# Designed miniproteins, single chains, continued (4), part 12

Each design is a single chain, and the fold is of that chain. pLDDT is the mean over its residues in the fold that is shown.

## One batch from the design tools (miniprotein)

Design m12414
Fold by ESMFold2-Fast:
Structure m12414 (fold): chain A 60 residues (1-60)
Amino acid sequence: MEEAIKALQEAGASEEVARRAVELLEQGRGDQAGVLLILEGGLSPEQAEKAVREAEEALR
């Protein structure tokens, strides 16, 4: 969990946004996590896609 949050923060998301995105990923809602990272995290679509993949790998 902490590894996934750190991956999202390294991509540019705040801790609050990163935690919410990880909760969505744990629910299998990767698309919604990506949208959250773009709209509230300020990430580009490409950055959000990469960050979601890295966070999902950290959750395995």
Scores: mean pLDDT 81

Design m12415
Fold by ESMFold2-Fast:
Structure m12415 (fold): chain A 66 residues (1-66)
Amino acid sequence: MTYRVTLTGPVEREIGIVLRLIGDPNTEVTPDGENTYIVTHTGSEEEGQAILEELKADPNVTVEEL
């Protein structure tokens, strides 16, 4: 699946989120401007949905499914 993530809030929180996404071997993260990333998950649908739901639960994260 592919989605756009826009991160708002303190830099420390942004770094944590980016490191979590980059740490997944089945997740590709491509910068798409300042604080905005295109995320492509190539692993299982279950794992991809779990990550997507965690991101959507963060009030400082805006997620747009592409």
Scores: mean pLDDT 75

Design m12416
Fold by ESMFold2-Fast:
Structure m12416 (fold): chain A 71 residues (1-71)
Amino acid sequence: SAAERAERRKKILRLIGEILRLIGEIFDLERKLKEAKKAGDEETAKKLEEEIEELKKRKKELMEELRSIPL
């Protein structure tokens, strides 16, 4: 039905929005990581690497969920 298509579209758009936000956050953290590595700040670099990996894992999960939705 049209209502079912509208609900699926709404879920797809919500997932896309969250994925795009995560991509932006990962990009910002990767930039900060490069700065920390240039400064020799190993402690900050390790913390940023851990945060980036967690966000990448979340992004992968959301992308898998998005791929599971029938278009």
Scores: mean pLDDT 87

Design m12417
Fold by ESMFold2-Fast:
Structure m12417 (fold): chain A 80 residues (1-80)
Amino acid sequence: SEEARKVFAFLADLGAQVLALILGAPLMPTEELVKRAKEAGLSDELIEKIVEASQADRETQLALLNEVIDEVEKRYKELL
């Protein structure tokens, strides 16, 4: 559950920046957000998808938002 706590701390601090990047409107440099996401323990595969979504169509962006929600729900269950 330490990994879950790290992910939630990251999302509490930078969740708006992650959402903005997914939607193609980054609020901070992508490289800095990627660095912080890696430090928080997000998988390389998920980080790559987030970065790719910033250049993708709306359908792909929405699919990735669902993947992020599912990961957050999974991590939340690990805290219970």
Scores: mean pLDDT 74

Design m12418
Fold by ESMFold2-Fast:
Structure m12418 (fold): chain A 70 residues (1-70)
Amino acid sequence: SEEIEKLKKRYEENLKRIDELIQSHLDKAVEYLKQGKLKEARTHLAFAEALEGLKIILEVTYNKGVEKLK
């Protein structure tokens, strides 16, 4: 189904964007840790954790969308 292929492409594009944001926050956390700035580092780790949770929601949404189109 072309609709399933389009849904998969959007899912993969959204995953890539979220992964890039996760990596950005992890890089900032590492930089703050090198400076001894624990509070700032913890904040960026919390954002990375929240984005990992968003990936789960995105996967569930994609799977439900595919099942509805079958």
Scores: mean pLDDT 89

Design m12419
Fold by ESMFold2-Fast:
Structure m12419 (fold): chain A 71 residues (1-71)
Amino acid sequence: SKEEALRLGEEGGRLYEEGKKLLASGKKEDIPKGIGLVLRGIGLGLEGMLIGSKEDPEVGRKAGELGGLGL
């Protein structure tokens, strides 16, 4: 499921970026939501990386990169 791994990485990256924008807003109400989105994004990126790496290390690397993990 190389396709699944890459989709998980892409979804993780989107959530990570949304969470970072909320945290950058400086609004107290946005902090818990921002933290939740960042953590969920990281989790999806890692899941995509692990699933991809089982089939092809390059796919795992791509999924991690999409998830914003700096691979």
Scores: mean pLDDT 80

Design m12420
Fold by ESMFold2-Fast:
Structure m12420 (fold): chain A 60 residues (1-60)
Amino acid sequence: DEKIAELEERIAKDPNDAKAYEELGFIYLHNNEVEKAREYFQKALELDPNNEVARALLEG
């Protein structure tokens, strides 16, 4: 997936890119890979505690 490769490259260049982790979370969630999506949303929330979307998805 081209988008996944782009986001992984962004993270490799800037490991604090919370938005890249959030975007990866959504991609995996849409592919029904819920556990992998949760890992990315947790990372996004760690980097940006004000990410309401990631918080809501992790809370269920």
Scores: mean pLDDT 80

Design m12421
Fold by ESMFold2-Fast:
Structure m12421 (fold): chain A 55 residues (1-55)
Amino acid sequence: GEAEIEALLERARELEREAERLREEGRELEAEILEGMAALLRGMAAWLRRKLEEE
């Protein structure tokens, strides 16, 4: 439900913050991986949002 969407978005934000830190340290590959994971979580949140809108 809504709480699950909020949890996914919060986790995505945490990964995005960690990716920014990794970029500052020159760890580009690790940062790119975390950004990809965050994008996946945002996609899952959007999919769940669409399902809830059908109810």
Scores: mean pLDDT 85

Design m12422
Fold by ESMFold2-Fast:
Structure m12422 (fold): chain A 78 residues (1-78)
Amino acid sequence: KLTELAKEYLKKGQEALQQGDYETAIRYYSLSYKYALEAGDLKLAQQSLLNLAQAYGLAGDEEKAREAVEKAREVGRK
C-alpha cells in the first residue's frame, strides 16, 4: 500500500537525519512525499514536506527548504 510505503520512507529519512546523512534523508523524505500524494494522504504529504524542509535546511539548501514549507502550506489548505 502506498500509505505504508510513504510511512516506511518517512522512518528511513528520520534515521538518516539522526546519523547526519542529510542527502539520504532528503531522498527518503522526497519518496515519502511522492507516495503520500499518490495515496491521497494529504496529512502525511504535509508532514513529509515539513521533514524535507528541515533536511534541506540542515544540508544548507535554504531555497529548497523554503519551497518545501510553502508546498506544505498549500497542501494544508486542501
Scores: mean pLDDT 86

Design m12423
Fold by ESMFold2-Fast:
Structure m12423 (fold): chain A 66 residues (1-66)
Amino acid sequence: SHLAEGKRLYAQGRLEEAAAEFERAIAEDPDNADAWAQLVFVYAELGRHERAAAVAARLRERFPEL
């Protein structure tokens, strides 16, 4: 799955490629909260804090119990 591939790329330090796979995971299943959370983490690690905050806001809106 794109989520699993993104996690593997993240573990390898391939952060831009990991972000792309997490974006694909969200596109295929926007109810996959893990994919949203992983995308927040990867943008934060890339130093893209404004993008991380924007994705985190959407995650909170979509999954208010998380």
Scores: mean pLDDT 85

Design m12424
Fold by ESMFold2-Fast:
Structure m12424 (fold): chain A 82 residues (1-82)
Amino acid sequence: SKADELIEKGKQALKEGNLEEAARYFTEALRIDPENEEAVDGAIELGRKADEAGRTDLSREIYRALQELAPELVRKRVAEAL
């Protein structure tokens, strides 16, 4: 699917350290399929890596997109992390 294609591109961009490109791909995937666990998990990892890189504006953008586009799955992930 288009969402799966975007997730693949997002994972590749994340692996290459292209955080901004990864953010675009994961956000678009979440708009298409907001219950896609791979897209949510990829975006969460991206947010953490952005924070580690000092890109707090980017991490805030990613976390906001996650909350707006996939609130139920984010809620489940947060509960698992607590």
Scores: mean pLDDT 83

Design m12425
Fold by ESMFold2-Fast:
Structure m12425 (fold): chain A 62 residues (1-62)
Amino acid sequence: GSEEEAKEAAMKGAARAVIAHGPASYEEALKEALRQLEAAGIPRDEVALKAAEESARGASGG
């Protein structure tokens, strides 16, 4: 997928971890972001991994 698709899927996954569990840890948010990328059929490349890491950091840090 495109970089935008990867970022959107990762952000959605990280946000769902926060909604489902309250304050999510970085690891919980990262795992859900990666799961959402897989569910969306996005290849686990450098762009997708970076999007997942950024989304998880944002979700766990604020």
Scores: mean pLDDT 75

Design m12426
Fold by ESMFold2-Fast:
Structure m12426 (fold): chain A 63 residues (1-63)
Amino acid sequence: MEEEIEKLKEEFQKALDAGDVEKALSTAKQLVELLRKAGMDELAEEFQKTAAENIEAVIRKQI
């Protein structure tokens, strides 16, 4: 499970670095679902919020 979480985090970072908002959103959803399956509901909720803010920051930086 930890390996799967790390892989999704890496994919999410790559999407942010590339400015690929759609890919970043889909990867974040996958990670949130994985965290919920692991019983980490609060961590999933916090990550979802943080991911949204990071995606918005990428959009603003590319203006």
Scores: mean pLDDT 78

Design m12428
Fold by ESMFold2-Fast:
Structure m12428 (fold): chain A 74 residues (1-74)
Amino acid sequence: KREEAAEALKEALLRHETPAGVVGVLVEYVASNAKPLIELADKALSSEDEEEREKLAEEMAELAKTEVEYNPIS
């Protein structure tokens, strides 16, 4: 279930012209305990609504870009 949702989420991120590099950064941010991204990811993975998952994918991509802009440490 979650594995299938994770693959669908990745495909949604890529379909909305999210660069592969940004997706990679997003995954690293989630692994690094970036709470906002983790919360959005959990919502997307728990949702069975494809439309909601697409919306959350867009929010995650936008949030990841904003995080880099405001906190470009390393």
Scores: mean pLDDT 58

Design m12429
Fold by ESMFold2-Fast:
Structure m12429 (fold): chain A 72 residues (1-72)
Amino acid sequence: MQEEIDLEVELALSLIKAAIAKLTYERTGNKEDYLEASKYYRKAAEIARRLGRTDLANEFEKLAQEYEEKAK
């Protein structure tokens, strides 16, 4: 129970950090911020898999790939 709650908190924090990175890119135009967003979506996908939420993990992986490509 506690471990599952901790993972859900880490998932939420990863998504918040991805959102902050996206907002930062809108202000700076720095492609490194898209790499940061990709990194946190990838972390969110890993946590979602550990929670057994496969559909969410797949969605976050697609977002991570999208932002990684936008950064190139």
Scores: mean pLDDT 83

Design m12430
Fold by ESMFold2-Fast:
Order: C-alpha cells, then sequence, then structure tokens
Structure m12430 (fold): chain A 71 residues (1-71)
C-alpha cells in the first residue's frame, strides 16, 4: 500500500512536471508558483517523519529551482 509520504513524493513529481512544462513555454511565473507549491508539499512530508521522502522531495525542489534560475 502507498504511504502518505509516498503520495506526497508523487505529488511533488507531478508539480515538477508542471514547472518544467511552464519553463518550456517561457512561463517563468507559473514555474515559480509550482516551486512554491512543492515547498508546501515538503512541509507536509516533514510532518510524516519519513526522512527518505523528505530527502527525495528536497532533491525534486532543487532540480526545479535550478531550472527556474537558468531560465
Amino acid sequence: MISESEVLVALALMVRGIALSALSRGDIEAAKEAVELMKKILKKAEETGDEEAVKEIREIIEEAEKAVKEA
């Protein structure tokens, strides 16, 4: 069964996809909003106590933030 933290990781991956799609269209503002949403998902993951999920979500956010900075 999928845990709550696994659902949060999946949500972060989906939101990263939205951010990258926005950047591919030159919509930097939409990409920045997606990064902020991922940060909210990270806070929820921290509440679960699942350190592996927290680490994975942090890496997803770092990848998205680098893409936004380079755009």
Scores: mean pLDDT 83

Design m12431
Fold by ESMFold2-Fast:
Order: structure tokens, then sequence, then C-alpha cells
Structure m12431 (fold): chain A 99 residues (1-99)
């Protein structure tokens, strides 16, 4: 059964897949676009967690791990925001695991 939380997670997974594709294909990193996509994915994951979806934990963890892999290649000026997004993603993952 497709519910609202599953739709939010599916959309978040699409953003995550795009970020992973960019890494695999060694695309130049656009830090501002990456931050925008990561923030949108986090918003969707939060909505899924608020609806009680535990699978959000895996998606949030995947986002954190993907951003951690990108961090060494990001200009120093954007690294604080990337670290904040990683921390937020891990916090959401822990919250979802507690559901």
Amino acid sequence: MIDEADVYLALAEIYLAILKWDIENKRPIDPEETIRMARKALELIRQAVDLGNRDASEVARGLAETLEKLLPYVPEEYQPEFKRLIDEAREIAARAEAL
C-alpha cells in the first residue's frame, strides 16, 4: 500500500540517487545545488518520520554517508553547511530508529 510517507521517502531517494550518480560519474560538485538537494531530501525524510515511517532511518543514513563522501571535495567555505546537514541527517536517522 502506497501511503503519504512512502511517497515522501521515494522522492527523497530520487534526490539521493542523483547525488550518488554525480559521485559515480565524477561530475564537478556544485556545492550550492548539492546543499539545495540535500535540504529538500532532509525535508522529505522529516515528513516521513513525522508520519511514523521507520524506513526513513536508512534513507537519512544514506544521505549522511553520501554527503560525508563529498565533504573532502567541497570548497572550505561550504564545509560547515555540509557538516550541519550530515549531523541533521544522522539525528533524523536516530529519531526514525526510535519509532
Scores: mean pLDDT 82

Design m12432
Fold by ESMFold2-Fast:
Structure m12432 (fold): chain A 64 residues (1-64)
Amino acid sequence: KPVSAREAFEIVRELVARGLSVDEAMEILHEVTLELIKYYKKAPTAEELRERVQARADELLAQR
């Protein structure tokens, strides 16, 4: 099943808890969602989305 709005909100909250702004978290979520749709030709699950957005957040936080 594709990621739900509730699951997407939970992912945003997790990113904000790590020190990202809401705008940064939303931008990462949007960009990663589009990348996953393009790559897999389907809507991502919450698990796929969380794994990829957390990896992107790790990269950004390491550069600060």
Scores: mean pLDDT 80

Design m12433
Fold by ESMFold2-Fast:
Structure m12433 (fold): chain A 59 residues (1-59)
Amino acid sequence: LSPRVEVLERAAEIALARGDREALRVLVASLDAEIGAETDPAERARLEALRRRLEAAVA
């Protein structure tokens, strides 16, 4: 994984563990930008899966 993806995954796990909905919404926006920039299909699928998980948590 790229360092940016690792940082986003770690931040997401912390926000999910704390139930911090505001942080989760900010992370979804960050993931949208990273998904748009990601050229590796496998890493993009991983980011999209994380985004779906975060959206479910804030819905």
Scores: mean pLDDT 78

Design m12434
Fold by ESMFold2-Fast:
Structure m12434 (fold): chain A 63 residues (1-63)
Amino acid sequence: MIELTEEQREVLKKTLEELKKLTDPKEKMKLIKETAKKIGMSEAEVKGLIGELSVKEKLEELK
């Protein structure tokens, strides 16, 4: 599990919320790339972390 700073976690949560509002795959990829640059991670790392956060949120909704 990658240990994140508070700033990185906030940026990732904001990115996840913005991704939910987007339907265009190009805009989603652009947002992921911007997020990766902001937090100093690779696009693959950001995509993985967003996936994990999305799963956690869905599990909370089912509870």
Scores: mean pLDDT 74

Design m12435
Fold by ESMFold2-Fast:
Structure m12435 (fold): chain A 82 residues (1-82)
Amino acid sequence: PVFPTSPNVKNFQEAVKKAKEGASVDEVAKILKDKLGVPEDTAKRAGEVLAKGSKTGKIEYESGARLLLVSSGVVKDEYHKP
């Protein structure tokens, strides 16, 4: 499906881009924490999912990381917006 471009989507895509470029888990987690306002524990877990999955099923791992962020109730899922 096609999702609208929003600040939350853009900031999440930046974290994905950094993970794809070989960024550390801490660097990816920092982007999630600072740009999306995610708690440190959740940001670290999502960062681990993105960094570890970037070469193997990166789309599924990206979706998994997003689900962790949405399920925590900290970030609204902008991908559901038309």
Scores: mean pLDDT 63

Design m12436
Fold by ESMFold2-Fast:
Structure m12436 (fold): chain A 63 residues (1-63)
Amino acid sequence: MAGDLAEVVEDYTARSSNELSLRRGQRVRILADLGPHYWVVENLETGEVGIVPSSALRVVGRL
């Protein structure tokens, strides 16, 4: 894959149309790092793309 894989470690509910809701145990692909608190990800379960807090994720696939 072109980007790192991460696992959702806690549920997150989107607060705006540019954010993505996540459920614990889902897998996401990291598309961009927006800084210390937020990443742009693709939810591999739903195909949706959006901004999420990095604290909800744990990187599991590198290289």
Scores: mean pLDDT 78

Design m12437
Fold by ESMFold2-Fast:
Structure m12437 (fold): chain A 75 residues (1-75)
Amino acid sequence: ELEKLKQGVESAKKLVEEGKLEEAILGLRMLIKETENYPEVKELLEKALEAVEEGDAEKAIEYLDRAIKKLEEME
């Protein structure tokens, strides 16, 4: 489950890097629903979603990188 969540976050990061912000928003909304048991990861993904919605790709990538690192620490 954590590996699939990590792959989802990595995919969302790639979408942000490629400027596919609408697809990134949809992906992040789905991932956030999967993080109910991981409150620190949920908070980071919610902050990333907010940054994407504001058009701040750099800030979104920073939050997504932090979420990936947090998921790696939990494995």
Scores: mean pLDDT 84

Design m12438
Fold by ESMFold2-Fast:
Order: sequence, then structure tokens, then C-alpha cells
Structure m12438 (fold): chain A 85 residues (1-85)
Amino acid sequence: SAADEVLAAAKEQMERVKEKAKKEIKEAIAAGASEAEIQKILENAQLEMSRIADAVAAQLTPEQRAELQAFMVEQVRELEDLIEA
């Protein structure tokens, strides 16, 4: 369905946000950046993913919105795990 395509596209956008943030976090760690600087990268990625979710919310079912939120939490968790490693 059109809604399934929108959900898939939103997930791909969130994955791209995660990969960009992952690169920025790795570069920041290598450069000796502060915990505050690394946290700011994480917060910016979360905000960008939230904007993606908000932009498509009206095009998705309640179940698809819940799925997208769960996917976003998973992307953020991967970034958090990278910082804790």
C-alpha cells in the first residue's frame, strides 16, 4: 500500500540519519571530543528522526506509527551502544 511505502521510506531516512550520526560519533571519539559534544550529536540525530516521524504521521496507520517509533528507538539504541563501547 501507499502507507507501507511511506513507512519503508521513513525507515530508510532514519537509517541514513543513524549512519551519519554513527560516523560523526566515531570521528568525535577519535578527536578526543567531550561527553557533552558526543551527546549533542546523539540529540541532533534523535531530533532529525523525530522530524521524519512527524512529517509522515498523517500518512500512517496507528500500528505503523507505533512500528516507526519502535524502529527509531532501535536506531537510537545502536548509537547509545556505540558511545558506551
Scores: mean pLDDT 90

Design m12439
Fold by ESMFold2-Fast:
Structure m12439 (fold): chain A 66 residues (1-66)
Amino acid sequence: KREEAERLFREAIEAADAGDFEKATELAIEAVKLDPENAARQTALALYLMSLGATEEALKVIQAGL
C-alpha cells in the first residue's frame, strides 16, 4: 500500500518536473487513494490541481484529507 503510493507519487513529481501537470495530477490522485492519510501528498495533489485551474477539485482534496 504505502510502497505503491510512494512509487506513484515519485512518478507524479517526475511528471511535474517535466511540465506535465496533467500526468502529475493523475499519478498523485492514485497515490492519495492508496495512502489517504499522507497530508503532504494531498497538498501536492491540490497544488497540481490548482496549476491546472481546477480549484474546486483542489478544495475537495484538502477537505477529504482532513
Scores: mean pLDDT 74

Design m12440
Fold by ESMFold2-Fast:
Structure m12440 (fold): chain A 119 residues (1-119)
Amino acid sequence: SDVLKSLANDLLNILIEVLSSPNSSVTDEQVVQLTNALKSLLVALDPSAASISDSTLKNYSLQLLNLLKALAYNEKEVTEDLLQISIERVVDLARALGVSEDKIKELEKILKSVLKEKT
């Protein structure tokens, strides 16, 4: 889906920006941006994800951002390996939010597909 590809690209761009600034603290703006991107992508994959509370999604987004900055802390550049690990953590987050396994597989496939198209 062109919509899913666009939403996945938006999410990956946020992850790249966060990983590119690992020495900076997580900002409220980054939490809001990730929360909005995740909700849009998850709802597009599974309409039932609309029932996920904004507070739950913000808490998970904050935890993910802190984890990603810690993973990137000693890295000199954003590598494909670091982005693959970041995608795996997004997939883990979606599973923790109660997204079905069939939709989790679709999420992982679209995120990895969009990553391969980035040069």
Scores: mean pLDDT 85

Design m12441
Fold by ESMFold2-Fast:
Structure m12441 (fold): chain A 93 residues (1-93)
Amino acid sequence: KKKEGEEYFGLGLEAFSEKDYEKAIEYFDKAIELDPSLETQALYYRGQAYYELGRYEEAIEDYERALKLAEKEKAETLAEELRKKIEEVRAKL
């Protein structure tokens, strides 16, 4: 499961780089399901994919969930970045 989760996470990043945001979301969903340790990173990129699709409410939900995890993990730099992204997305609503 863990190796498969990492593989799907990589596929999600690949799809994201190709601007196939719907496919990226699908792969990040699968990565989280198979390897919960990837949840913070996968939520961050899935939120970005939702943002690129103009799905701003879903982007905020993923960023807020990633922020809670980043704060719990004491990942201060990522938490600050996520707060800024949430503000940016809210400005689009």
Scores: mean pLDDT 87

Design m12442
Fold by ESMFold2-Fast:
Structure m12442 (fold): chain A 81 residues (1-81)
Amino acid sequence: MAEEKLAELEASMTEEQREVVRLTAEALRAIGELIDLDLEEEKIKKSDIPEEEKKKKLEEIEKKKEELKKELEKLKEEIKK
């Protein structure tokens, strides 16, 4: 069961290792959001909306991707600690 796996994992880990797992989970969340933004960007590029509107939406997505990349870099530094 999932709870048994979590308890076993926690029992076998040091506090430092638990911190790394937590930070890794946060990094995976940010990566997932980045993938979702890539998919949204592709959908916008293929849509029949006006070119001006496409440009605005793509610029918003690019800004969000930049913020997520900065978040990922910070998380990588924390993990490397």
Scores: mean pLDDT 76

Design m12443
Fold by ESMFold2-Fast:
Structure m12443 (fold): chain A 85 residues (1-85)
Amino acid sequence: SMNDEIIKKFIEEAKKLKEEVQRFADELNTPLARRVAESLIRVIDAAVEEMKANPNITEEQAKEKLETLRDMFEAAKRYVLEQLA
């Protein structure tokens, strides 16, 4: 179904984002970066479960949720880097 395709694409993009988050933490190699990455990965996993539970999810809603998660990652990166300065 179209809904299954929307969810599948969201899961694939969320997986890529989690890989980016983990890579950021690994490259910085600080306890703060690891804790922030672990917290953000939990939020991303919760968003995946939310999308799977919504039988009426639209492409726009999935896109907006992914954009929100990406914005959270950008904010998390800024926060971690500011604490290291």
Scores: mean pLDDT 89

Design m12444
Fold by ESMFold2-Fast:
Structure m12444 (fold): chain A 86 residues (1-86)
Amino acid sequence: MTLTVVVRGAGPAGKELARDFAAGLQKGGYQVQLSEDGDTVTITIQDATVGAKLSAIALSTELYLRGYEVKVKTDGDTITIDVTPP
């Protein structure tokens, strides 16, 4: 399946974390596309497994531990992570 992870409201540090997440998935052998628009990072993962979904949840947890307010919404094959910096 194609999984889309949308990180919204991330400042420069949150965007860097999202880029690192995408790079990690690419190293894991996934076909990943990254798109940035302002404070929004969209990561599209082709042929995503349950491991890719768990990794997206881990990203939301890491943002929370770094002091961000995090809201996660799952809608089919789209995971939206709304982030407010500390």
Scores: mean pLDDT 80

Design m12445
Fold by ESMFold2-Fast:
Structure m12445 (fold): chain A 80 residues (1-80)
Amino acid sequence: AMEETILLARLLAISSEADLALRLLGEEAEEERRRIEELIKEAKEALKKGDIERARKLVEEARELADELARRVQAALAAR
């Protein structure tokens, strides 16, 4: 289904962005990266069960955490 494909694509993008943030921030990003990975796992399980609404909410939560990591990357790069 189109919705499932879109959510899977968003999860892939979120995972890639979080991995890049971990590479740039190091240990300080490990806890948030782990939380994002848990949300991605739960979203994939929800999609397997056909629970699109739950998957969407979990994707939104993962996106918010990834955006928080992106803000931390921006702040770290600005601070010399």
Scores: mean pLDDT 83

Design m12446
Fold by ESMFold2-Fast:
Structure m12446 (fold): chain A 82 residues (1-82)
Amino acid sequence: KKKIEEAKKLLEEAVKALEEGNMEEAEKKLDKVLEILKELIKEKNVEGVKEIAKYYLELSEKNPELGKRFAAKVDEYWAKLV
């Protein structure tokens, strides 16, 4: 519950950082979102993961740069699970 809201807030903060040209801050926010997703996966909280993913997709439709940067981080995570 609290982790899901924190992840949504971090995604919004990442969008703002990207709009301000602060790439380092955006990357830090996205790394924190990825860590929250890892925790939810370990907890088998599938519903929480889906809620964050849905919000991410809604934000990335409006800001494609967010979509590209976060997708790259997710790909790195999945590569380590193989």
Scores: mean pLDDT 75

Design m12447
Fold by ESMFold2-Fast:
Structure m12447 (fold): chain A 55 residues (1-55)
Amino acid sequence: MSEEEIVEKAVKLGLELLKQGKSPVDAIREAALYAREQGASNTAIAKAAKKVLDA
């Protein structure tokens, strides 16, 4: 799985959590944890978190 795919999946997870009524902080935390567990770099994790926050 590419880092780009990991970022996109992490963003989708964060957005789904927001739809379920979780806070932005919780959604970003879960998205970042997913990306980290998939082996994403700190830069890619930060990018995913920013995309969830900006949505």
Scores: mean pLDDT 80

Design m12448
Fold by ESMFold2-Fast:
Structure m12448 (fold): chain A 66 residues (1-66)
Amino acid sequence: SAEEKALQERLEELERQAVRLVLEGRVDEAQAIGKHLQKAKEALEKGDLETAQEHIDKAEALLRSL
């Protein structure tokens, strides 16, 4: 679906940002974001778009707080 594709694209962008944080030495922040990305990925694999969106939103909020 269009919603699933949009969530997948947001997830991939957040994964790129988490890798960047690791390269910048911000490992604790990357790990906190990564936990939400892992749960979002698992939810997408199960077709649970609501749970995926909740974890993507939490990951984005953590990134914005940096």
Scores: mean pLDDT 89

Design m12450
Fold by ESMFold2-Fast:
Structure m12450 (fold): chain A 78 residues (1-78)
Amino acid sequence: MQALKDKLVASLTNLGVDQAKSQALADFIIAKYGGDTNKIGNVSKAIRLLQQGKDAKYASEVAKVPLEDIEQVKKILA
């Protein structure tokens, strides 16, 4: 768990997310997806789309992540 969280936090900060929000996002992702690397990769793709100004529905459809999870990610990034 901790090693996966540290890797996720590093990946999120590399995407331009601040340290505190990266930790909150990593906790959410691990709790929701349980270390499924493919699903975690999809969430990272969705975060990039949101940072590029794409809406939550577009990010959900392109990254194949449930809209409710994208909305929660967007709330953490606010």
Scores: mean pLDDT 80

Design m12451
Fold by ESMFold2-Fast:
Structure m12451 (fold): chain A 63 residues (1-63)
Amino acid sequence: DIENWRARLSSVGKSSIGLPKEEAEKKLEEAASEVPDDLEVKVKITTDEEGKVVGVEVEVRPA
């Protein structure tokens, strides 16, 4: 369900804080690939000037 997928993706995003953007994107992409096709996933990664992740926003909704 939507709430479980939101929780899982948010957990992955939180664990990605401090990682380089490319590593965080790969980690989140792998997690998002498990989401059913009847759901829409939107991920926004915010980085600092050095390219390290400082925030991750995750949206999960019906497609």
Scores: mean pLDDT 80

